Designed miniproteins, single chains, continued (2). Designs and how they scored, part 17

Each design is a single chain, and the fold is of that chain. pLDDT is the mean over its residues in the fold that is shown.

## One batch from the design tools (miniprotein)

Design m4597
Fold by ESMFold2-Fast:
Structure m4597 (fold): chain A 73 residues (1-73)
Amino acid sequence: SEVVERAREGARLAEEELPAVEELAKAGEISEEELERVRRAAELFREAVRAAEEGDVERAAELLEEGVRLAQA
């Protein structure tokens, strides 16, 4: 499924970026709000994968879209 593939890719990228974002927050180069936004995006991508695997493609698409918006903010 395209939605499952996109959600998995989003989750993988968010997990890959999260350690770097956490280090930037620790160094004071980004805000705690930005760190929380990235963490929330990662959660939404994981929820999207689960929803899609359960056959709820509509919910998966909504969660994926919200995760992308948070990650790009």
Scores: mean pLDDT 79

Design m4598
Fold by ESMFold2-Fast:
Structure m4598 (fold): chain A 61 residues (1-61)
Amino acid sequence: MKSEEEQIEEILEEHKKRVQEILNDKSLSPMEKTIELARLLADTTDRIIKVRLEARRRAAE
């Protein structure tokens, strides 16, 4: 099983790639880019929280 740190590192690597995709998308307006970045940040934060909660749950058992 991957460590908490390894899982978060993978999530952040994926986030960085997707941020670059959104910023480099010439079809998106500045407002659309802001909305997509906000959605991506919410998703990434949720994924990290889940990893942290699972790690805390295991440590508390």
Scores: mean pLDDT 82

Design m4599
Fold by ESMFold2-Fast:
Structure m4599 (fold): chain A 74 residues (1-74)
Amino acid sequence: MHEDVKEALEKIKKIIEYIEKNPDLPKEEIEKLKEEGLELIDLLLRVTPDPKMREELEELKKKLEEVAEEALKK
């Protein structure tokens, strides 16, 4: 799971960055990206016992929600 966890984290970070850099995306696409990111975060939270990783995932979840909400305000 080590490499799969790392790839999932990178994907979550890329989703956040993509929404942040492209706030003019269609609302449906922003919502889909938010859902994909949240699903990955929830999956990782279920499988990781590491407190530091859990804190990072919670921070990513908050950031994803914030950038998606800002983009959806259009």
Scores: mean pLDDT 79

Design m4600
Fold by ESMFold2-Fast:
Structure m4600 (fold): chain A 97 residues (1-97)
Amino acid sequence: SYYEKGLRYFDEGNYEKAAEYFEKAIEEDPSNVLAWEYLGLAYYKLGKYEKAAEYYKKAIELDPSNHSAWENLAKALEKLGKYEEAEEYRKKAEEAR
């Protein structure tokens, strides 16, 4: 699957190709929460924190109990200097456990 190809590129450290395949995975199955989260992670690794935050928010929207997506969103917000918002999402990560 495209999701599995994305994971292989992600594991190899090729985050640009990983993002490309996770985007294709989402086109096939927009409900694949893990594909949204990994797309966010790939953009985070590329230093594209605004895009990473958008994709983590989508993962949370689909599965609010995904505490790792809440944690990753907080980390992306910290990289953007949004420290108060990041603290709010860290508290939500603990509530989602």
Scores: mean pLDDT 88

Design m4601
Fold by ESMFold2-Fast:
Structure m4601 (fold): chain A 65 residues (1-65)
Amino acid sequence: MITETISVGGKDVTVEIDGDKVTVSGENLTPEELEQARKQAEELKEKIKKILEAINAAIAAAEAL
């Protein structure tokens, strides 16, 4: 799980990325602002997925001890 705060429409939005799931939460968000936040979160999810795959490979190597 990765948590990040972004700003959409001048409002702070908390984004949680857990595998294929993206959760967006914030106060006084419009549906359009939520969609913008979700688009940004999806872009971040793809990049984070790449990093997590590399980390998981390192953990798997450690498990071979």
Scores: mean pLDDT 76

Design m4602
Fold by ESMFold2-Fast:
Structure m4602 (fold): chain A 64 residues (1-64)
Amino acid sequence: GMSKKELILRLIGLKLRKIGLELDLERGKEEGTFSEEELKKLEKEIEELEKEIKRLEEEIEKLG
């Protein structure tokens, strides 16, 4: 399995990606540049990242 350090670095990377996508979603809504389908796809990607972040946080906690 991954080391605790590797899991923490991956977690940081996923959190940064989520922030980037949330900013893209906010901009897209504000500017009206995204279709309803594009907004739904982006929201789904953010939700999937949130689930992966939660899973990694739980895995890191188990390692002590």
Scores: mean pLDDT 84

Design m4603
Fold by ESMFold2-Fast:
Structure m4603 (fold): chain A 75 residues (1-75)
Amino acid sequence: SELIEQLEGVIELLKKLKEKVKESDPEVAKEIEKLIKEIKELIKELKEGKLSEEEIEKRVEELSKKLEEIVEKIE
């Protein structure tokens, strides 16, 4: 499950980012925590085998957009 490994890696990076910003920008830290929860939900659904390839692709695209929006807010 290459995708699950990649998503787990993204969660680890997001956890580190959250720790860096939580004192200076607690609002952005909350958005990061929310994204971590959404990625964890996707991993759960992937492990359950309930998603089509197209649904997986769409969910990854949506999460990538949210990640870009968070990064853009970090000055």
Scores: mean pLDDT 84

Design m4604
Fold by ESMFold2-Fast:
Structure m4604 (fold): chain A 85 residues (1-85)
Amino acid sequence: KFTLEELQKIMEIADKIIEELSKRYTEERVNRLRAGAFLLVHYIAEADSLDEGIEKALESAKKVFTPEEVQEFERMAEKIKEWLK
């Protein structure tokens, strides 16, 4: 359901958020957050809806990332939803 243009916009939003997070976290933590952002974008691209993709991504992330990292992904997902409507 997502166009290539929409997916590109989602990737640009995620990259911008990771750039802001790089000012607050160590390189190691930023690399983990970048991996989670990739996971979020991947699940969104594979899903029938934005909400479905986000839900699946966050459930997957809870199994391998810390609660603090999951909160950053939740904030990232909210920004993606806000800017895509």
Scores: mean pLDDT 80

Design m4605
Fold by ESMFold2-Fast:
Structure m4605 (fold): chain A 74 residues (1-74)
Amino acid sequence: MSDIEEAKRIAKLIVEAEPSTPLDIIEGLTLLAVGVFKSIGNYEAALEFAKTVAEESPSERLRKLARELVEELE
C-alpha cells in the first residue's frame, strides 16, 4: 500500500469514527495524522488525507479544519 492509499484509508476511518467520538478527539487525531505524514516528509499523503476529510466529513467544523490544513500544505 502506498502512503497516499494509506492516507485515504486513515481519513475514511476517522470520518467513520466521527459519529461515535467526541469532535475534539477527532480533530486531534486529524491533526496528528497530518503531522505524522509531514514528519516523514510525505506532504502529498498529508494533502490527500486533508482533502479526503474535507470532502467526506459530516461535520462542518472538521471540514473547515481540513480545508485550512489543505491551504497550509499547498
Scores: mean pLDDT 80

Design m4606
Fold by ESMFold2-Fast:
Structure m4606 (fold): chain A 95 residues (1-95)
Amino acid sequence: KEELKKKGEELLEEGRVAAIEKKYEEAVELYKEAIKYLEEADPKSLLLAEAYLNLGIVLAKLGKYEEAIEYYEKALEINPEMETARENLEKVKKK
């Protein structure tokens, strides 16, 4: 499933570019599509955890804090040592 991983990586990078350009709704759709490919390729990959983290971050920027929390928790389920996800989770819980 190497092609699924590559497609997921491409979409994840497109999502990052959209997020940098502050096109957060576009970034959400790109990250969700990336997640579908990455989940099918390997449901426990660190790259999938990164995609969940990035989706959570842009959801938080859109004020969708409950959805952001869900994706930070999914990232931490795969990678419990992901400090960025833990820190962002605590930050959105305070809002």
Scores: mean pLDDT 86

Design m4607
Fold by ESMFold2-Fast:
Structure m4607 (fold): chain A 68 residues (1-68)
Amino acid sequence: KKNQAFVYTLAGAAYLGKGDYEKAEEYFRKAIELDPNNAFAWRVLAKVYEKKGETEKAEEYRQKALDA
């Protein structure tokens, strides 16, 4: 549970660093599915949506990061 969420978070961060926003989104979504209280994953996923131009979704996920 906790270890897998961490691994998915690292994979998402690696893809984000490479500019692969689709893969980054996929892995960060998996991280929050395993650990919804992972504020870092919510925050980074918000940035991924912002980079993809999905401003409303980015703001929604940013708010969820504050509540995590």
Scores: mean pLDDT 78

Design m4608
Fold by ESMFold2-Fast:
Structure m4608 (fold): chain A 70 residues (1-70)
Amino acid sequence: MKSLYEKLLEVERRFVKRLAEAAGVELTDEQIENPTMAIVEALRAKIPRDEFLALEAEHSREIRKVVEEH
């Protein structure tokens, strides 16, 4: 089975993908594979605040689920 670290990294990759879709931005495979805080902040600036908060809440729920189920 995947390690906790690998599962959390997959959650981060999904979060960045959702942010990119909401921002209308196309990310490279490298940017998706290796999400950075700089990418998250750049995408956040292009998303309405209420939509970003909804995506962040979903991200927090996914992290909690992974940690609780591991």
Scores: mean pLDDT 80

Design m4609
Fold by ESMFold2-Fast:
Structure m4609 (fold): chain A 94 residues (1-94)
Amino acid sequence: MKSVEELKKEAEENFEKGEEAEKKGDKEKAIEYYEKAAKYYMEAAKLLKDEKEQLEFLEKAMEAAKKIKPLDPKKALEIEIEVGVLELERAVLK
């Protein structure tokens, strides 16, 4: 399993690559990189014990979904649902 720091780095790198692909007009690569960024942020959030840090990573996953939405609204919705489930799971543990 990857560390939280490694997952964060991979998420940030994929988000940047998504922005670069979007600027070049490569929608398919932009979607792929943003999806990877969101998944790495969500995986990192699952490993965190601090509620504030978990929320920060889930918010970053939502930002990636927001970038995907104009390119592929179905994939964006799938990510938004997964983030929402993780937020609800966190709330139930109180």
Scores: mean pLDDT 82

Design m4610
Fold by ESMFold2-Fast:
Structure m4610 (fold): chain A 74 residues (1-74)
Amino acid sequence: SMEEFFKEADAAAYEIGAAVDLVVARRTGSVSEETLKKMEELLDKIQKAVDEGNVEEAKKYYDEFRKLLEEDEK
C-alpha cells in the first residue's frame, strides 16, 4: 500500500507541476498559442497516465511538456 501511495503521489506531482506551468504560461503570454495547445494536449496525456497509475508514462509526458516549454518560452 505504501508503494502504491508513493506511485500515486509521484504521478500526481507531475500532473500538478504541468498544470501550474500551463497556467503560468497562459498568464504571462511567454509562449505561442500553438505551444499552449500542445501543452494542453500533453497535460491531458499526463492526467490519463495518473488515472491509470502509470508513473513512468506520466514522467515521459511531463518531460516532453517541460522540453516544449523550455524551447518555446521567452
Scores: mean pLDDT 81

Design m4611
Fold by ESMFold2-Fast:
Structure m4611 (fold): chain A 76 residues (1-76)
Amino acid sequence: MEEEIEEAERRLEEVDKRILEALEAGDYKAAAEAAEEAARVLERLARESKDPELKEALEKAAEAARKAAEYFRELA
């Protein structure tokens, strides 16, 4: 569990960097793709979580990432 959380945290940090890089370049398509990847990581963590409060928080975070991806796609 701890190792899996650390791997997910590193992946989310990488995705966040990619979103920022894409936005700086004006590449809204790449930003949307990165936001979708963040949503997938968060959805997986939510599915694997046994804590109902943590699961709900992760599901809300995934939904926010999905909405960000849709917004970036509209700008592309």
Scores: mean pLDDT 79

Design m4612
Fold by ESMFold2-Fast:
Structure m4612 (fold): chain A 65 residues (1-65)
Amino acid sequence: VTKEVGFLISAIAVGYELGVEVVTEEVDGQLRLVIRGSPADSEAAAERIRKLAEELGLDIEIVTE
C-alpha cells in the first residue's frame, strides 16, 4: 500500500467515525479533500486528517464545508 492510498483510507475512516462526508478532488494536479458536516465535527475531522498528512509528509489541501 502506498502512502497516498493508506492516507485516503484513513481519512475516509475518520470521516465515518465522526459522521462527516469526506470527498476527494483533484485541483491543478493536486489532491484536495472536502469535508462536509456540522462545523464542530468537520473541524475535528480536518484536524485529525491534517495531522495524518503531516505525519506522512503529504501536501494535501483540506477544506471544510
Scores: mean pLDDT 78

Design m4613
Fold by ESMFold2-Fast:
Structure m4613 (fold): chain A 65 residues (1-65)
Amino acid sequence: SLQDQADAIRDALGQALGRELVLDPAAPASEQVRALIEATRDLLSPSMLADLEALAEEMERQERA
């Protein structure tokens, strides 16, 4: 599910950055991923941020299907 994807991204980023990241479970999965992008913007490379933004756009497309 899209929520499982958002949870996996949160866990992967948290492990990579050595911190626990928290999401609002009431928000759509795409919005949760965008919140992760904003929380980690200063810590990630531009290419990594672009990949995450593309993924969030794909999730939004699936949510509106």
Scores: mean pLDDT 80

Design m4614
Fold by ESMFold2-Fast:
Structure m4614 (fold): chain A 92 residues (1-92)
Amino acid sequence: SKAKELLEELEKELDAFVDAIRNGDYDTAIEEAKRAIELAKELGKESGIDVTPLIKAFENALKAAKDGNVLEAEIYATLAYMQLALVKKILE
């Protein structure tokens, strides 16, 4: 389904975000987070699931990446992983 494809793409973008912040590549992390926000919005429209907590986690991760705050970026990435796991369970 389109929702499942969007979920898989979001997991890939989140993995890329985490790798980029850990490597100090904040410009790449910023672009990955922006893409993840747009994919999360599309996932919400396609699935009908309330993805507001997921979007907020990515928006906070984006802000942390812009600030160069690795610890805060990793915290919000962890929250995004938890929200993606919840969405995945609902879509089963």
Scores: mean pLDDT 90

Design m4615
Fold by ESMFold2-Fast:
Order: structure tokens, then sequence, then C-alpha cells
Structure m4615 (fold): chain A 96 residues (1-96)
């Protein structure tokens, strides 16, 4: 899916840029941010494995928005979108 490839590349690009900018006391905050990104990516991957192609697209968009919100510093939006991903995963696990 071209959309999944675009989101994956965007996430990789953001993580690479974050790693290049990590140098001093800010490393801990950046590491915590990366850990939150990894959690979102893991949730999306697990949900995608159980989802049909239409739902997979929704999950990839949702994950991309959540990651973008984290990098924008919109912690409230990121948490809301992360919870939406958890709910999607729960629904898919119940159907599997």
Amino acid sequence: DPEQEKIDKEVEKLLEEARKNVRTPEQKETLELMEKVDEIVDLARRAQELADPETQKEITLLAGEAVQALFDGDEEKAEELRRELEERLRELEERA
C-alpha cells in the first residue's frame, strides 16, 4: 500500500532527524519521545496484522497523526489518538 510506505518513510525521517539532534541534557526528553513513537508504531503494527485492507489504511493514518502530534508537542492530541489506536486494536482482537 503506497500510503503505508509514505507513513513509514515519514516516521523513519522524523526519527533520523531526532537522533541527529540529540546531544546533551535534552537526550532524555528525546529518548522518551522516541519511546512513545515506538509504542504507537507497535500498536499500529499489531492492529494492522488483524485488520482488512480498508481498516489497515485507517490505522496507518491514525498512527501517522499520533506521531506527528508528538513531534508538534501536542501531547493531548497524541494521547487521544493513541487511545483510539488501542480501541481499534481491542475491537480487532475481539473479532479475531
Scores: mean pLDDT 76

Design m4616
Fold by ESMFold2-Fast:
Structure m4616 (fold): chain A 61 residues (1-61)
Amino acid sequence: SDEEMLETLRKIVELADKLSLEQQKGALETARYFLSRAPPELQPEVQRLIDELEKKLKEKE
């Protein structure tokens, strides 16, 4: 479900600091896929989580 996808993405963002650079890049690709499938009502929240994940990834580069 869309709610399960959102919860998964939130968990990925929470645990991002424990992921390798390669794992974080894979998670970001997965998050972008979630965004492409999300209903319009959830897109802003999914985008916010993607932005947070991208910020964490940039801090490790």
Scores: mean pLDDT 78

Design m4617
Fold by ESMFold2-Fast:
Structure m4617 (fold): chain A 50 residues (1-50)
Amino acid sequence: SEAEEHYRLGLEYLKQGKREEAIRHFAQALRLDPGHAEALRKLGELQQQL
């Protein structure tokens, strides 16, 4: 799904240390699928660390 593609892109950016890009993609995955538990968890973790 499109939500899953954005979640995967978020993981790729996170591996590269591109935190801001990762946050945007996890947020977009969650916007497309509000029930995406992994995207919600990752977004929460990253936003806590600012």
Scores: mean pLDDT 82

Design m4618
Fold by ESMFold2-Fast:
Structure m4618 (fold): chain A 67 residues (1-67)
Amino acid sequence: SLYSRLRELGEEVLKLPLDVQRKAFNAISKLGLEAPNEEIAKEAGVSVGTASLIREYIKLSSEAIKS
């Protein structure tokens, strides 16, 4: 379900170092959620996997609020 996936992603995000979280959130804020994971990763200086994880978390959080 949406909420089960959101909990999984949230737990994974919280296990990342705080500086990595901040860099990825800042990159997404600058580039927008529709930016490719590779561009977010480059801007943030993080892995593509980390960029993908945080982007998906933000998208699902937005959908959960909307619902």
Scores: mean pLDDT 82

Design m4619
Fold by ESMFold2-Fast:
Structure m4619 (fold): chain A 95 residues (1-95)
Amino acid sequence: MTPEEVLRRLTPEQARELAAELINYAIEHGKDGKISVEEFRERVRQIAREKLGLTDEEAEALADYVAKLMNPDGSGEVTLEEVARAAVELLRLAE
């Protein structure tokens, strides 16, 4: 399943829940201002499976998409500001 297909299946409520969880994770773990993209990939997979009711394949596709959205510079680390921007884009795309 493509990331775009998974995004189209998200309800606005699910997109809001994902966005809120990502921002909360960034606040809790971004004490030094940086968080690993790989840690976010694992967090997105957990949220997708446990809170959004997505399959393992859909969770992986969503995690890949969110990682690309947060890490456009390819550095492997993201700031709270980059996570906030990605959250806004997720909400816009799920509408």
Scores: mean pLDDT 74

Design m4620
Fold by ESMFold2-Fast:
Structure m4620 (fold): chain A 93 residues (1-93)
Amino acid sequence: KDDEYIKEGKKLYSEGKYDEAIEVLKKADENNSDALKNLGEAYYKAGKYDEAIEYYEKAGSLGDRDALINLATLYYLLGKYDKGDEYAKLASK
């Protein structure tokens, strides 16, 4: 079921339907790191950076390295270089 929600969510945010993508992705298990990472991506594409950080941090805490890379990149884009370096280092381990 989660794989279906993740697939649909990815399609929706790729089409610019960010709010619909967020609704679908939230139906996945709250400890599913892939769903949490894709929630971060949907929020990022919607320009909701605080929420994007929150979901990327949750996914990264569950071991998703791609989420840590995305989080580092987002912090660099926001000019928070120390935070970006911290998460980039975590992703490299």
Scores: mean pLDDT 85

Design m4621
Fold by ESMFold2-Fast:
Structure m4621 (fold): chain A 52 residues (1-52)
Amino acid sequence: MSAKDVLELVRQGEALFDKKGWSPKRASQLTAAGLAAIAGDMERAKEIIESE
């Protein structure tokens, strides 16, 4: 896991909020993705953000 992967995840999260607006659902998705990233599973974290 690299700092670049974390920054990319943050950018994808920002794009999700920009595109779909601020909502509890999107906030929960970012939280789930963040937890996956902390667990070392950046692949799942990216999938969570990208899928929605």
Scores: mean pLDDT 67

Design m4622
Fold by ESMFold2-Fast:
Structure m4622 (fold): chain A 57 residues (1-57)
Amino acid sequence: SFEEAVKRAAAFPRSEEQKKLLEEIGKKLKDLGDGYELARLEGRKEEAEELGLKKPF
C-alpha cells in the first residue's frame, strides 16, 4: 500500500551525505519537470522534448 511504502522510505537509514544528494537531485528533478510542463502548456513541443533529454539520469 502507499502508506506502507511511505513507512518503508522513512525507516530507511540515510547518512547526512545521502540526504544532501537526495535533496539536490530532488530540486533538479522538480525544476526539469516544471519546465517540461510549462513548455507543453505553451505549445512548445520541441522545447519540451529538449528539456526531457536534460534529465539527470
Scores: mean pLDDT 56

Design m4623
Fold by ESMFold2-Fast:
Structure m4623 (fold): chain A 71 residues (1-71)
Amino acid sequence: MELRQQGLEAYAQKNYEEAVRLFLEAAKQEKDPIERALLLMEAAFAARELGNEELAEELEKKADEALEEFK
């Protein structure tokens, strides 16, 4: 998925705001619960790098919810 790849590139370049945006957009379009959870976790990592702990926790909860949907 190109959006995820661009998010990873932004993260590597320390463009964490852009990384969060790209991962969330990819997650919004993703139908597979496992892939959605992965994207939400990647967004949470970027949010934590920004110092936004509340957003990181929110995204981790959403990732857990996506995994529950798979089970």
Scores: mean pLDDT 82

Design m4624
Fold by ESMFold2-Fast:
Structure m4624 (fold): chain A 60 residues (1-60)
Amino acid sequence: SREEAQRLLNKASNALYDGDLETARRHLDEAGRLLGWSQEQRDALFQQMQQSVDYQKQVE
């Protein structure tokens, strides 16, 4: 469901903030599968999320 996918995306974001890239990627892939995203779309979003979290860590 959309609600389950959103929960998984939130978990992925939290894992990225904690530096757990493996857990973050698993949650993102699960969410993307539920939403029908391609591997390329999942890869692109994961890279964008990593960049966003890294920026947030630098500025608190």
Scores: mean pLDDT 81

Design m4626
Fold by ESMFold2-Fast:
Structure m4626 (fold): chain A 73 residues (1-73)
Amino acid sequence: AADVAAGERVLKELSPEEIKRTARVVANYAREKGVTDAAEHAEKAISYAEQGNKEEAVKHLAEAFRLLLEASA
């Protein structure tokens, strides 16, 4: 979707450390909102960022945002 594609482009500019930091915030927020699938994707983004796999980290973080937007609709 247009919203997710724009987000992925921005996320690709972040360092692995920035992705990890952002994903931790997203995971905590998703758990508080009861969107467990989004929290799981955010946690996977942290794991991939720690491995230096920025591409997979961005994909999982973008999916976490997509699930949060879907839950907010």
Scores: mean pLDDT 79

Design m4628
Fold by ESMFold2-Fast:
Structure m4628 (fold): chain A 80 residues (1-80)
Amino acid sequence: MVEELFGKLGEKLKEYDHDGDGVITPAELREALEDLGLNPSDEEIVAFLKFIDKDGDGVIDEEELEKALKEFEKNEELLK
């Protein structure tokens, strides 16, 4: 399920936050997705990053990721 996949992604990204500063790089995002058994293309990674980090430095803050996941789940539910 999409919501479960996004939840697991968030958990994996926390594991890849090597600095412990709550900042996730694009490379860490890719590794987290691959660890979940997904094979994202570079284009898919870029699209996902733009969804989460709107015109940021290409770095994902963990807080923004969680906020985006909640909004995504809410939108899916509103659509029915």
Scores: mean pLDDT 62

Design m4629
Fold by ESMFold2-Fast:
Structure m4629 (fold): chain A 65 residues (1-65)
Amino acid sequence: SPPASRLTPEQEEIRLQIIKEVNKKIDEIEKNNPPSDEEYQKLVDEVNAEAARKYQEKLQELREK
């Protein structure tokens, strides 16, 4: 079992959903076989940056309801 997180069950669910989205997007990047390691890294960095933004937005939405 994961350690008792300071996250609420709702926050943990959001985190898991974001992880699944990141994995799916990285799989799509790999399938498209980017022409260079630098381009691959840029795409992965963008996916992670977008995931971080979405996670913070979802946490903010949860707090404001």
Scores: mean pLDDT 77

Design m4630
Fold by ESMFold2-Fast:
Structure m4630 (fold): chain A 82 residues (1-82)
Amino acid sequence: MSIEELIKRAEELKEKLKKAIKEKDVEKVKEIIKELDELEKELAEKAKTAPKEERSRLYFLEASLTVEILNAKLFIKEKEAE
């Protein structure tokens, strides 16, 4: 995928995640986390061969996804404790 396609996919997954959290659908949140983990791996692999200028953008996007994943995992822990 191009960097533009990776960004669009990340935005789509973030919106799906927000919807699942709003609906309190723990199973759906878990599914989206798996998709975000896969995307994060794709970003890491892309960064290895990317030009220096694009590599910074990929690392920033990867860091953004890591934060979203951690927040989603915290949501799951809080809901599973209920």
Scores: mean pLDDT 80

Design m4631
Fold by ESMFold2-Fast:
Structure m4631 (fold): chain A 58 residues (1-58)
Amino acid sequence: NAAELVAMHDGGLTPEQVAELKELIAAGASEEEIVERLQREFGWSRREARGVVEALKL
C-alpha cells in the first residue's frame, strides 16, 4: 500500500500527503493527473508515481 511505499522510499510522501491524495482520487481527480503531479512535485519516476496511485486505491 501507499504507506509501505513511503516507508521504503526515504523522502517519499508523508502520511498526511497520502491521505490528501486519497481524498483527491475519491473526489474525481484522474489517476493520470495524480501521477503527473507526483512526478513534477516530488521528482518520482512515472513508474514510482503509478505504484503510489495504485496503492492509494487500496
Scores: mean pLDDT 69

Design m4632
Fold by ESMFold2-Fast:
Structure m4632 (fold): chain A 65 residues (1-65)
Amino acid sequence: SEEEIKELEEEIKKLEEKIEELEKELAKLKADPDADPEEILELEEELGILLLEKAVLKIVLDKLK
């Protein structure tokens, strides 16, 4: 339904905002020579999970269209 499509689009948008925030944080950490490499790895793993979640939601959205 149109309502389900709109709800998924809003969820995807929120997820994209979170992904952008993490990408900016990762870019800042990678530019810092004193940054903890373990913290960088943890954020990269979190970003990977969010990207996978976004991909799944987009597949669901495409199935509803």
Scores: mean pLDDT 85

Design m4633
Fold by ESMFold2-Fast:
Structure m4633 (fold): chain A 57 residues (1-57)
Amino acid sequence: SLEEEGQKYVEGSAKLTEEVLLKQGVSKEEAKKIADKVRDEGLKALAEVLERLRAAE
C-alpha cells in the first residue's frame, strides 16, 4: 500500500541521513536529531498525502 511503502521510504531516508552524517564526522547526537527531523517531516507529509487521497475519493 502507499502507506506501507511511504513509511518504509521515510524510515530509510532518515536512517541513510544519519549514516551519511556520521561518516562525515557529525556527532552521534546531532546526526540523530537531524535524522529524527527528517523522519518527523516525512511522516507528516505522508499523512497529508494519504488524507488528501481519502478525501478526493
Scores: mean pLDDT 83

Design m4634
Fold by ESMFold2-Fast:
Structure m4634 (fold): chain A 64 residues (1-64)
Amino acid sequence: MTLEETRRLMAEAERYFKAGDIDKAFELLEKAVRPALEQAAADYGRPVDEILQEIRDDLEKAVA
């Protein structure tokens, strides 16, 4: 995924999050950040799915 594609997906995710569509926002965010998180998870010894679940839980709590 290119940096431009990542930025576009992040911008879309932010718009959906601000609109209250958490599911769509998280879907786009996951798609945008997964490659970067895979690299970070390898460096920090944490599974990508665990990090993504924490992000999702935080988003749901922030809007609840």
Scores: mean pLDDT 73

